# Designs tried in a protein design run: designed miniproteins, single chains, continued (3). Part 19

Each design is a single chain, and the fold is of that chain. pLDDT is the mean over its residues in the fold that is shown.

## One batch from the design tools (miniprotein)

Design m8632
Fold by ESMFold2-Fast:
Structure m8632 (fold): chain A 83 residues (1-83)
Amino acid sequence: MISKEEAIKIAERALKIAEAAKAPESLVEQAREALEKAKEAKNEKEAQEAALEAEIVEGMLRIMAATGVIPKEVLEEAVKIAE
């Protein structure tokens, strides 16, 4: 089970990647909402749900890079910034 602190870290990472990759505004908003949910999580279930939403955003960014919607090198640089 994931802690609130871990969920926040996962969501912060997803948001940093989305912003650095200059992702579509809708994906940046989804990452931001996941981070807010992680910060507001009252129990481990809510924390896990927030982390899952953040992981979905990062997964979508990776699919967009794989399909050429965003340059792969831009995503790789964004991942380094988020680390």
Scores: mean pLDDT 83

Design m8633
Fold by ESMFold2-Fast:
Structure m8633 (fold): chain A 68 residues (1-68)
Amino acid sequence: MEGVKELKERAVKLLPKDAAKIEKVFNYHLENSSLSLTQAMAASSQEDADAASKGVALVAQEREAEAA
């Protein structure tokens, strides 16, 4: 199971130019434990949500490559 903190750290590492946007979405999820990460993205601006979504997708690709 993916840890939200580890996912955030990897996403920021893969998209350092969008780090602030990714951290904003993930921190919003972590501060509001009743919200899922998907709900936190839905509550964020389109730009912040897009950065977080792209980061998550890149982490998934990196993990698939590491597991292969």
Scores: mean pLDDT 75

Design m8634
Fold by ESMFold2-Fast:
Structure m8634 (fold): chain A 79 residues (1-79)
Amino acid sequence: SVEEIKKEVSARVGEIGQRFAQAKENRDLAAMREAIAELEALKAEVEARLGDSPTAKAIVARLERTIAEMERELAELEA
C-alpha cells in the first residue's frame, strides 16, 4: 500500500540520516558520501515503485531537499 511505502521510506530516511550525522561527527567524508548515495538510491526506488503520482512527486521532492542539504554539509567540510 501507499501508506506502507510512506512508512518504509520515512524509516529508511531516518536510518540514513542517523548514519550521516554520525559520519559528520566523526568527519568521515567517505561515510557521508555513502549515506548520500543511499538516499539517491532510495529516491530512484520511490520513482520506480510509485511512478509520477502526486504522492511520488511529494516524496521525491522531500528526498531531493534532504540530499541537497547533505551535499551542502559535505561540501562545507571539504572546503
Scores: mean pLDDT 87

Design m8635
Fold by ESMFold2-Fast:
Structure m8635 (fold): chain A 62 residues (1-62)
Amino acid sequence: SMAETIARLMREAEARLAAARSRDEAVAVLRETAEEAAAAGLSQDDIGAMLAELGRLIAERA
């Protein structure tokens, strides 16, 4: 399902972000996650919601 795809991509992105050593690496993770989501058939609205949530999690961890 799309919900399962979103959950998987979010978990993978969170793990990649935890390993990121710089702002540039974090930006690359967000870009790559958006590209993977688009390739998986997610809408622009769903991709936007995912990126907003990842940004919120990054801010909370900082």
Scores: mean pLDDT 83

Design m8636
Fold by ESMFold2-Fast:
Structure m8636 (fold): chain A 71 residues (1-71)
Amino acid sequence: SSLKDELENIINMVKNNADRSVILDELRRINLTFDFTPEVGELLRNAITAIENGDYDSAISYLNKAIDTIN
């Protein structure tokens, strides 16, 4: 799967109320698997922090911004 496909999958997991630990584990796996620009990396770190804080709306916003940046 492409980085974009993986991030779209994470957004769907968040929208479907998947366990927070599962979402965070998948985002950490993506960070270890894919190479990305510093801008995309910062957006992914911001998404992780938002999820850790239970701010799922901000997390979805950061993930969509990351997808837009890699397109």
Scores: mean pLDDT 87

Design m8637
Fold by ESMFold2-Fast:
Structure m8637 (fold): chain A 83 residues (1-83)
Amino acid sequence: SDLEKLIERGKEAFKKYDKDGDGKLTAEEFAKALQEVFGLSKKEALSIAKEYLKKLGKKTLTFEEFVEIVRKLAEEMLEKRKE
């Protein structure tokens, strides 16, 4: 499904942008991963990345947190394109 393809792309993007291999993304790396998965602009992706990190009270995002966010964003995007 389109949802599963976006989630798989998200997992690949996480590993690509996790430059230190510690299983965490900084706000900048998180934004770059969102740009690659969803085709977002740099400004939009960075805004989303900063908002989620602020909401979580964290400076970095774990793999599990990132996959959950990608799933949520993918579901919202696919819902809007349904009709």
Scores: mean pLDDT 81

Design m8638
Fold by ESMFold2-Fast:
Structure m8638 (fold): chain A 55 residues (1-55)
Amino acid sequence: AADERNRAVVKAAKEALDDPSITREELVQRLVEAGLSPETAQRAADAILDLRKEA
């Protein structure tokens, strides 16, 4: 089960949505540290930041 990884990813996403000072590069790094591959982390970070932008 990837529960620990999923929990860490969700935490990083929530922190990025709450704190607009978190850059895309920092979010990608946190997601990689949480256990995502660099490619998956980049796509996830882009999606999270797109939600923050509201288009």
Scores: mean pLDDT 77

Design m8639
Fold by ESMFold2-Fast:
Parts: C-alpha cells; structure tokens; sequence
Structure m8639 (fold): chain A 82 residues (1-82)
C-alpha cells in the first residue's frame, strides 16, 4: 500500500515539475499527474481491501504505463528546447 502511494506521489511530482518547467506541456502534464495520483490511490484501496495479488499486478501495469508517459513528455520537452 505505502509503496503504491509513494510511486503515485513520485510520478505526480515528476509530471507537475515538467509542466512547471515547460508551459506548453503544462495542461497535459497536470492531466497525467491527476491520472497517476487517482490510479495509484485506487490501486492502494484494492490492496487495503485484501485484493493483494490483483493490486500488485495492477501496480506493475500502472507503474510501467506512467513511467512511459513521463519519459515521452520529457523527450518532447527536450525536443522543444533543441
């Protein structure tokens, strides 16, 4: 549970920091930050209800998905600066 919430907070912070650094990506970064927070919070709720295996599988998928999304936005921000 704590690991899931921490991963969500870290990804939310990364998206928000990117949006603050690049105003052209701000709206997209803020939307993805909200999606990450909500996704990991929902996943933590499943784990708290005892659906541990389902929550762990969903956690791996969410982490992979949002790590790919932040990497893509970071690459887009770099391309805009180049």
Amino acid sequence: VEEMLKAGEELEARFLALGAADPALRAQAEQLAEQARNGFESNAALAKEGLTEVAERAFRNLKRHFEAQIAALEAAARARRA
Scores: mean pLDDT 80

Design m8640
Fold by ESMFold2-Fast:
Structure m8640 (fold): chain A 81 residues (1-81)
Amino acid sequence: SMESQIEQLRDELIRGLEERISDPEKLAQAVELVEQLAEAILARDEERVAEILRQLSTLLSPEDFAQVRTAVATWLAMVEA
């Protein structure tokens, strides 16, 4: 299902962030936001997606945030198809 595919891609993004973020508090915040982001995308809550992306952009390095943006573009294309 689309939900299962997005859940798999969410978990892959989280694993990538776990390898890149050494600060455990920052990692925990990023993981929680990514989980909420996947839920917001599945719910088609565009305002919540934008809010979470703004929070992630202030929390993450530009390089780590670029990974999140790429994942989100893929997930949005999947739910809008």
Scores: mean pLDDT 86

Design m8641
Fold by ESMFold2-Fast:
Structure m8641 (fold): chain A 93 residues (1-93)
Amino acid sequence: SKVKELLEKLKELIDRAAKEAKFEESEKEMIELLKEAGVDEETAERLVELLIKLYLAAMFLSEDLDAIIEEIKKNSKSVEEMIELIEEKLKKL
């Protein structure tokens, strides 16, 4: 699935950003990656905002981010559905 491949690439970028404390630079890279994949700018910005929030929330709460991302990846059929699943996870964290 193209959506699953996008989430894997986004996870690689955000994992790197967290290790290097460079979230602003990673945000731009993630938005460009999504735009190159045909995602509109507003949807790309929203998804990246939610992914960063999810990552920070999981880190601060010591939640298993890898398990959360894998669950989102398995259940997402579109970028829009991915956004909905991330919003749902953030409400439950």
Scores: mean pLDDT 80

Design m8642
Fold by ESMFold2-Fast:
Structure m8642 (fold): chain A 73 residues (1-73)
Amino acid sequence: MSVRELLKKMIDALLEVARRRNRQSIVEKAEEAKKYLDTGTLDGFYKASELISEILGELTDEERAEVQRLVAA
């Protein structure tokens, strides 16, 4: 799996978990990360990675575990 594919899978997992748990601020950040990744640029890739890291820091242990399960599938 490429790093880009892994980041996309991570963003999709974050969006699914955030929407289910009504975490609107996380949904907005994850959608922004997806837009940066979709640019296909190196700068966009770094910005998407930074946003994903920020989101992961805002999640609870339960939410992080759910994201990890979705990414591992």
Scores: mean pLDDT 83

Design m8643
Fold by ESMFold2-Fast:
Structure m8643 (fold): chain A 96 residues (1-96)
Amino acid sequence: STEKLIEKMAKKMLENGLMTEEEAEEFVENALLMAKLHEEGKKPTKEEKEKILKMVEKLAKALIELAKKEGKVDIEEVEKKAEEEIKKVKELLEKE
C-alpha cells in the first residue's frame, strides 16, 4: 500500500540520519496529502502546493544522500534526474 511505502521511506531516512524525527513526520503527512489529492482528483490549494513542493525537494535531497551512503555509482545522474523531476512538479503546480 502507498501508506506503508511512505512509512518505510520515512523510517529508512530517519535510520540513516537524513531526516530528524520531526522532518520524517512532516514528510509522511505531506506525502499522504499528495496521495489523497491524487486519489480524489482534487486540485491542491496554494498552501498544499507549497507543502508538496517542499516535501518533493526534501525527499530528492534525502534520496541523493542515501544513494551516496549506499555507494551507488552515477550520483551526478541521480542529482540531475531529481532536479528534472522537481522542475516537472513545479511546472505542473504553476500551470494550474
Scores: mean pLDDT 75

Design m8644
Fold by ESMFold2-Fast:
Structure m8644 (fold): chain A 61 residues (1-61)
Amino acid sequence: ALEEILAEAKAELEANPNASWEEVKKLLSRVIQRLRDAGASNEEVSAALGELMAYAGELFR
């Protein structure tokens, strides 16, 4: 499910709070592919990425 993919991505980011932007971009690329493979719309993918980028931005900081 889309929520599972997003939850797993957030858990990965939380497990690595000092992750570099390189690591975060790698994760985001995987999330995009997984969401699309799961049948997510472009809007759903965009919303999920926006949420993850905001979340990662807080952790990266």
Scores: mean pLDDT 76

Design m8645
Fold by ESMFold2-Fast:
Structure m8645 (fold): chain A 84 residues (1-84)
Amino acid sequence: NIQELSEEAVELIKQGNGKEALDILVELRKKHPDDPSAYSHVINYLKKEYQAEERLKLLAETLEEEGNTEKADTLRYLANLLKQ
């Protein structure tokens, strides 16, 4: 389940379906709060992306301004995992 959701999120990101991927990532965070292993596939993929940490932080800032705190918090968590 966790493994499948993480892999599905990666495939959605690769396809440019960031919104659907983010919904999955929010669900993973709710079920496994502060468990970095639940995000291992996503983090391994994002480490290869150009400025992934910075882009996630900027998107989180935009979502926070829109009142979407849960999605913003999830993206900040991922950005922190990318930072190490």
Scores: mean pLDDT 78

Design m8646
Fold by ESMFold2-Fast:
Structure m8646 (fold): chain A 92 residues (1-92)
Amino acid sequence: SVKPYELSKEKQDALKDYLASNGFKLSDTLEKAKEALGKFFEEKLGVNPKFVPLLASPDSTIEDFLRLPKESTKTYLINMGMSEEDAEKLVN
């Protein structure tokens, strides 16, 4: 059975708290928050930050990023050259 999941609630909450502590709002663009998102991916998720720009357009908000479907995001990143292990770490 296919279960399209967004990023886990725990990871969404951790990301929201991390970004808020660095002065970002959910309405801020991913481009504006790119450095903080990269640090979160590397330090908290163990994922290479170079893949952050592949998850949404530069004009997408942090809120849009948090709504990305887990399974579709994983498949997309693997097709763009991310390893299955790193894609699994990012979406789980």
Scores: mean pLDDT 64

Design m8647
Fold by ESMFold2-Fast:
Structure m8647 (fold): chain A 104 residues (1-104)
Amino acid sequence: APLDDVLSPEQSKKVTELLDKAIEIAEKAKKENSSDSKVVSTLQSFISLLKLAKKRAEAGDASGAALALSVLRVSSRNLLPSVVPETLSEIAKLVDEALDVIAA
C-alpha cells in the first residue's frame, strides 16, 4: 500500500478532535429536539457518518475519512435550510475544517 494514502499522526489527531466536537454538537441537538422524529433521525444519521469518519481517521485512512466527510458536507448543505440550521451549520464548518486537514 502506498504511504501517501495514510494520514500523519498529527493529521489523524486534528481530524479526530474536530469530529469529536461535531459528534458532541449533534448528540446535544438530538437531545434538545427529542420530540421531533425527523430531526432525531437526521442527526442520528449524521452521528453515524461522523463516527465512521472518526474511525477511518484514527486508522490513518485518508481516502475513507475524506469520502465519509464529503457525504456529510453535501448532506448538511442540502438540509441546512430545513433541519436545525444553526446545528448543521456548526457541523458543516467542523467537517470542512477536517477535510482541509486531510487535504493538507
Scores: mean pLDDT 80

Design m8648
Fold by ESMFold2-Fast:
Structure m8648 (fold): chain A 64 residues (1-64)
Amino acid sequence: SRLEMQADGLRTMINNGFNISLTAKRLSKLYGISEEEARKLIYETLRDDELLEQAFKLIDERYY
């Protein structure tokens, strides 16, 4: 789902010191989307406090 991509992006950014470019490349490879689409997804998540909270909840449920 889109929320899963957003959660993976956020988790990747946390783990790599907020490297947007590296995160976009990883999401592009993992989900078969363009790096441009991945960047848009990352910025969408970061701009929206509710989406950011939902993404953190999903990370907690799956990885912690």
Scores: mean pLDDT 80

Design m8649
Fold by ESMFold2-Fast:
Structure m8649 (fold): chain A 110 residues (1-110)
Amino acid sequence: SSSERTARLIADFLLGKLTTVEELQKIPGIGRKDAELLVQFMNGKDYEELLKEPLSPTARKLLIIMAGRDPNDPSFPRIPSLADLTEEHLIQLGFSREEARIIYRIIHHE
């Protein structure tokens, strides 16, 4: 289904397998502007400055995870690495239960 494809692309991105604007646009909900902002974060642009930009819901979720921020308080660091990211954190960020399960499984089994 589209949810499984979306979840696999998100997991690949979080694992550093998608690194270009063109590759990030393959993620449903990520437009060119979103992809450009996420690439800027990967290249060292400040998290707080990027939060001021008009991010899609999907891009905002990915930025919060990449920055190691708490999904309940995105201004404070609470998740120090991908290994600390739980299925419940993904659900709290607004991923579906199916997407959260697939993302969690891929991140923790690779």
Scores: mean pLDDT 78

Design m8650
Fold by ESMFold2-Fast:
Structure m8650 (fold): chain A 64 residues (1-64)
Amino acid sequence: SGVELNRRLAALGLVPDDGVAGPEVKVIERYLLEKYLNKPDAPVTGVLDEDVRAAIDRLEAARA
C-alpha cells in the first residue's frame, strides 16, 4: 500500500514519517526503479509492489 511504501522510505530517511504518501513518494519510487533495477519506464503506482520492494532491498543492502 502507499502507507507501507511511505513507512519503508521514511525508515531510510528519504521522506517524513507522517503516514502520508505525497508526490515525493512517487518521485523517489521512480528513482529507485531506475537506479537499482534499471527500469526507468516501469509503472509508478505509489504502492509497495514487487519491483519497488526489490529496489528498496538493493538500496538497504548497499547502505549496510
Scores: mean pLDDT 75

Design m8651
Fold by ESMFold2-Fast:
Structure m8651 (fold): chain A 94 residues (1-94)
Amino acid sequence: SLLEELEKLYEEALKKLEEDPVEAMKIMDQAVQLLKENVELSEEEARELSLLLRDILTAYAEGGDSPEAKKKIKEKMEELYKLMIEAVKRHEEE
């Protein structure tokens, strides 16, 4: 299912974040593309998704592979994942 695929991508991104934040971000980009291929996002959801992706990129740009940057990236990836799951559930209910 879409939810199971998104969960697997999110878990893989979390595993990669410690070793390779760039690969973790690529996996999250794959999850976002998978979401967009299967779910029509509202304008609000699309804006929130764009802001979270920007925040992840900003954290990496400012802190690189520092523990502080990785923590912030992890927190933003979790927020992004929650938004994606809520969008899937909304699509299934509509």
Scores: mean pLDDT 85

Design m8652
Fold by ESMFold2-Fast:
Structure m8652 (fold): chain A 83 residues (1-83)
Amino acid sequence: MELSPEEQKALDIIRELSAELGKPARLSDVIDRLLAWLREQYPEASEQELVSRLVGLLLRLAGEDRIESLTDENGEAVVRVKP
């Protein structure tokens, strides 16, 4: 129910990307930034472990209604932080 440090970092990344673009962040950009950060936190973890952790974080944030996933005009998945 309370935000973990990893959940807070994911929200910060989404907000930073959205602010830079003035629109919802592309899911691919969020994944790239979050994976890079997770590799720094867990340098000995496998790619599979990092991807599982990333997917779990995004699903948890969506389940808590903290983020939403949309499709843009090009059919690309985008995400934004809910108020």
Scores: mean pLDDT 80

Design m8653
Fold by ESMFold2-Fast:
Structure m8653 (fold): chain A 100 residues (1-100)
Amino acid sequence: NIEQLKNEFAKALSENYSTLNKKEKGYVAAIVYVLRKDMGASQQNVGDELGVSQKTVSNRVKDIQKGGEAKEQVKAVLVKLGLSPENAEILSNYVVKEAK
């Protein structure tokens, strides 16, 4: 259930975001933007909320749109935030699809 995975991600984000390095925070900001864009979220607003520049959010969204290695980075950061590898795989597939 994608809605349950989004809720698990939101909880993991609130608990563990501060433990991430700058590169990982950039990928998380892109994930957050992709999950909220249909609700009217802007890359600037998400960047400001998470302490990431709009340019970094934009660049990581473009990376995710290409798939491949960037999908593996999305999965890796979701696991680091506390999602199981299986749930991180499912949510990373959803994020890549929605980013296009």
Scores: mean pLDDT 88

Design m8654
Fold by ESMFold2-Fast:
Structure m8654 (fold): chain A 82 residues (1-82)
Amino acid sequence: EAEKLKEETLKKMEEIRRETLELMKTSSFEARAVIAAGAIFEIEQLREETLKKLKSIDPELAKEVEEKAREQIETLKKALKA
């Protein structure tokens, strides 16, 4: 159902962000950019797939997923620049 799909997607994006930030802390200078780019790409793919399914079912939940994905990506981009 829509609520469960949203919850699962948000949880997955949060896990990707958390794990990626931890990896970046211990990674080489060159590796950080690759790790961050990979995580951003994965979050964008999750967002796109979930939005395709949710927009026809519950557009409000779809908006929440999109907003959360943007927040997670922004956090990773900020960490990369730090």
Scores: mean pLDDT 81

Design m8655
Fold by ESMFold2-Fast:
Structure m8655 (fold): chain A 69 residues (1-69)
Amino acid sequence: DEEVRENNRRVGEEFEKSGKEAEKEGNYKLAAENYERSSEFYRRSGDEEKAKEMEKKSEESRKKQEELE
């Protein structure tokens, strides 16, 4: 199960990076989606703190997207 945890952490990191990139580009919808996926994979890796951090970033990005619509 060690490899599964490490793989999930790596995928979580990749989605986190994609979320940050989308956020920098002003694509808050894409940022929210990537942060949400990042949260899921961090949770699967056992990193509850990172999962909650990503959930918060997803919510923040969604709020910014709503302000633009």
Scores: mean pLDDT 86

Design m8656
Fold by ESMFold2-Fast:
Structure m8656 (fold): chain A 89 residues (1-89)
Amino acid sequence: GPDPADLARARALVEEAAPAILAAAEAGDTQKALDVVRALERRVSELADEIARTWALYGLREIEAAIREGRLTPAHVEGLIALLDALAA
């Protein structure tokens, strides 16, 4: 299965970045929200475990799409965290 340490790292990176992403999106600052997500995607891309990296990037791409479409909610972030937690179980 995926490396639990890399899943925990991905989870921590998402939780750390989430307030800035959500605040920028709520303010209508799409560019700032995308800049934060893209920086987070670069950090996640450095994870050694391929499965942890792939699933975290999948979730971040869904968040990026939600930002571009003006439909981002806290539930998108919560869903990614829940996915990473399920993979660690």
Scores: mean pLDDT 89

Design m8657
Fold by ESMFold2-Fast:
Structure m8657 (fold): chain A 92 residues (1-92)
Amino acid sequence: SAAHRAAIVAAIDASGLPAAVKAALKEGLDREPPAELLALLEQASTEPEDFRAVALALRLLSRPEVDWRAVGAVLMRVPVELVAPILQALVP
């Protein structure tokens, strides 16, 4: 939804991530997530609630290449309340 997208954009803008990463995440919001990243999201959803955001961020970062546009697409499939914790865990 437009409200959901706006909340995620606000969380991205409020994050400590580099400007280029923020731009790539925003470009990804309107894209379909790759099946491999949806599988990582599904795996993260089985973690204890206290660690779900960190577990998802670590799984995304542990890939050989980080496609930030694909990560942005995944954020649109995540509950809004988990987006800011995930983005915080992704800050270098």
Scores: mean pLDDT 76

Design m8658
Fold by ESMFold2-Fast:
Structure m8658 (fold): chain A 72 residues (1-72)
Amino acid sequence: SEDLKLVLEYLKKALEAPTKEEAIAYLKEAAEKATDPVVRGAAALAAAAVEDAPTHEEAKRILELTIKELEK
């Protein structure tokens, strides 16, 4: 699906982001650009989970797990 490809692209950009704040910005942008409500919701939940992560390293772990789950 096109929305899934878009979200995966932004998740990968978020993983490469130098800060947690920039990673969150990419995930929020993915949620805005996705048209499917389920895919949009998943991107928004990922953004919230990354924002709640106490460290950038934990945020990256969440992103890696999310990417692996969506690529199944």
Scores: mean pLDDT 82

Design m8659
Fold by ESMFold2-Fast:
Structure m8659 (fold): chain A 63 residues (1-63)
Amino acid sequence: AEVTYVSPEEALEAANDASLAGWNGVRVTVTELADGNRETRVEAESPLTGERVVRLYRAIEAG
């Protein structure tokens, strides 16, 4: 899985873009990590290959 440090809003935008590009089964899950940071997991199935792709977006909370 690819880890990208973006805001939760950018992660949701990426999920929306994937859906508009014809990706199937787009799912967004937000998890609170043990250190208090939030991780957004975006899952989608490629319409071209049928492969399930997972991207992890970790918000860097400026402490």
Scores: mean pLDDT 66

Design m8660
Fold by ESMFold2-Fast:
Structure m8660 (fold): chain A 68 residues (1-68)
Amino acid sequence: GAEIVRAALLEAAEGLEGEARERVRAAAEAAKDATEGVALGVAAAEGLEGEARDLVAAAVGRGFQAAQ
């Protein structure tokens, strides 16, 4: 459910700093279900660059797989 995707996003945020961390944390906190969590996580990743974007994109993928 939403809890699994939210947990994956929060774990990714711990590997980030500054505004990137706050952006991903906000996405996790706003997610009401797994589908919304994936969509918000993807949107957060699109606002990031380089390694931060890759980290968040990977976390979204893992959270989605675990929520199946």
Scores: mean pLDDT 79

Design m8661
Fold by ESMFold2-Fast:
Structure m8661 (fold): chain A 64 residues (1-64)
Amino acid sequence: MREEFLEFADRVLREVEAGKISVEEAVKRLLEYLDTLSEEDQRKLAPLVAGAALRAVAATIEVP
């Protein structure tokens, strides 16, 4: 659950940092992951998803 999400988020963030995917695509993947979970799990992971999305945005701010 949480551990699997953190691993997924870390992979997504690494791909953004490497320029393999856009921040928009990264956010989409994170939100899609959250959407596949139960309401209870979504409530638990929502802050982590928001944090990961912000980190993805931050990763691209330095380059452009």
Scores: mean pLDDT 73

Design m8662
Fold by ESMFold2-Fast:
Structure m8662 (fold): chain A 90 residues (1-90)
Amino acid sequence: SSIEEKLAEAERLLAQGRVEEALETLLETFREIKKLSTDPQDVMAAETVISLLEAVLERIKAGQISDEAARRWARAALDMARTLAKRLSE
């Protein structure tokens, strides 16, 4: 599916307070961005965020991170995904 559809879905999930699902959607979005990116810097940026989001999701499931902190991570990741996605358009 398109990156734009995944970004819209992540935004909807965040608006509904479904933070874990939003983070999982963003993780898949960054994986798609990494696949489509031809710039090594953008690939590295996507890979770094993927690793960070995987760690955040593990901490959420372990009860080691607050809902507020999880929402801040999701919002930051959504903004980064939008920035990287714009670089994929010609």
Scores: mean pLDDT 86

Design m8663
Fold by ESMFold2-Fast:
Structure m8663 (fold): chain A 68 residues (1-68)
Amino acid sequence: MEEEFKKRIEKGLELLLKSVKDGKISLENAKVGLDVLLLRVRREHPSLTEYVEKLVEETLKEMEKLLS
C-alpha cells in the first residue's frame, strides 16, 4: 500500500517537472501543487511526510534549474 503510494508520488512529480519543462504550467503553479501535495501527505499519510518532503525538495531544485 505505502510502496504503491510512493510510486504514484514519484510519477506525479516526474510528470509535474516535465509539464514545467514543456511550458504547460508555470513554476509558480507547480510550487502551489507541491505545497498542496505536502499538506495532503501530512494529513493522510504522515509516516511518509519526510520521504515526500525530500522528493519535493529535489523536484523543486530541478524545476528552478530549468528556469534560471
Scores: mean pLDDT 80

Design m8664
Fold by ESMFold2-Fast:
Structure m8664 (fold): chain A 78 residues (1-78)
Amino acid sequence: SAARRARAAELTAELAALLREARALLERRAAGEEPAPEELARLEERGRALEARLEELRAEDPALAEEVERAALAEARA
């Protein structure tokens, strides 16, 4: 459905953004920076929320959920 496809697109964008932020945090740590505990907690909370939404989508449409994961990884790497 169009609504499910829209949800998948939104989830893809949000997941890609989270992956980029997580990568940036790991790069900061590699450079000797210590991230604030509050920053880590916010990132973890957002990750759990997105994982829950991805699992809801997977229950409805496993193939679309897999597509979201692949698209998010590709977008995060761009």
Scores: mean pLDDT 88

Design m8665
Fold by ESMFold2-Fast:
Structure m8665 (fold): chain A 81 residues (1-81)
Amino acid sequence: SSAAAQMQNLKDGTISSIKALPDLADRILQSGQRRLGQIGLDPSARADADSAAQDLTSAYNTISQNTSDTERRRRLLSLLS
């Protein structure tokens, strides 16, 4: 359906933008969540929009975890140097 394609494109585009612009990740996530929320105002799309928002949040958490792991490694290497 048109709504499903729109949600998938929005999710993929938001994730790609977060990866490209990590300093703006929180704002990009909020923008994606807001747009999914607007699709979810249609009761027939609400469950799918909620699932897409959950997927988006999970992807963001994974990206944030990878960034934190990189910073932790950098700190450890600094202490050993």
Scores: mean pLDDT 78

Design m8666
Fold by ESMFold2-Fast:
Structure m8666 (fold): chain A 71 residues (1-71)
Amino acid sequence: SAGKAAAEQLRALRDATDLSPEAAAELERIADLMENGGPVSEIEAAALRLSRHAPPEVVARVGAIVREALA
């Protein structure tokens, strides 16, 4: 599924990037929501929290993965 593929990409990004524990936790939250078809509102909330803890380039990549999967 698109959600499962997005979750795999998000977890790979987490593992390849030196993220704070807070950023890693929010990225895993987004991955879990994508894999299990969680509400878009919860994905948006996790993405907003991620943006407070991750560099802009990581936030942009996460946004691209999520948008592609939800298209």
Scores: mean pLDDT 86

Design m8667
Fold by ESMFold2-Fast:
Structure m8667 (fold): chain A 87 residues (1-87)
Amino acid sequence: GEELIKEVEEIAEAFIEAIRENNVTKAIGALLSLMGLVIDAELRGDEKVAEVLSETLKRLNKAFKENDVKAAEEAAKEGIERLRKLL
């Protein structure tokens, strides 16, 4: 479980930095990495993990479109806390 949480934390940090820097390429890269984790969880049949990751992805994508760093930070924090409770 710890490996997944670490990967999500690293993706979230990269994404938040990308929004702060207005770096579209870096932000898209982070979202695609998170999407890969959603797909992996779905393929493993871990529906609860897939749901949390998918909801986090949706919220981060909204924050990206709105250029809202605070919304991105809150979405990442909530997603990571929810994952820790499942793992």
Scores: mean pLDDT 87

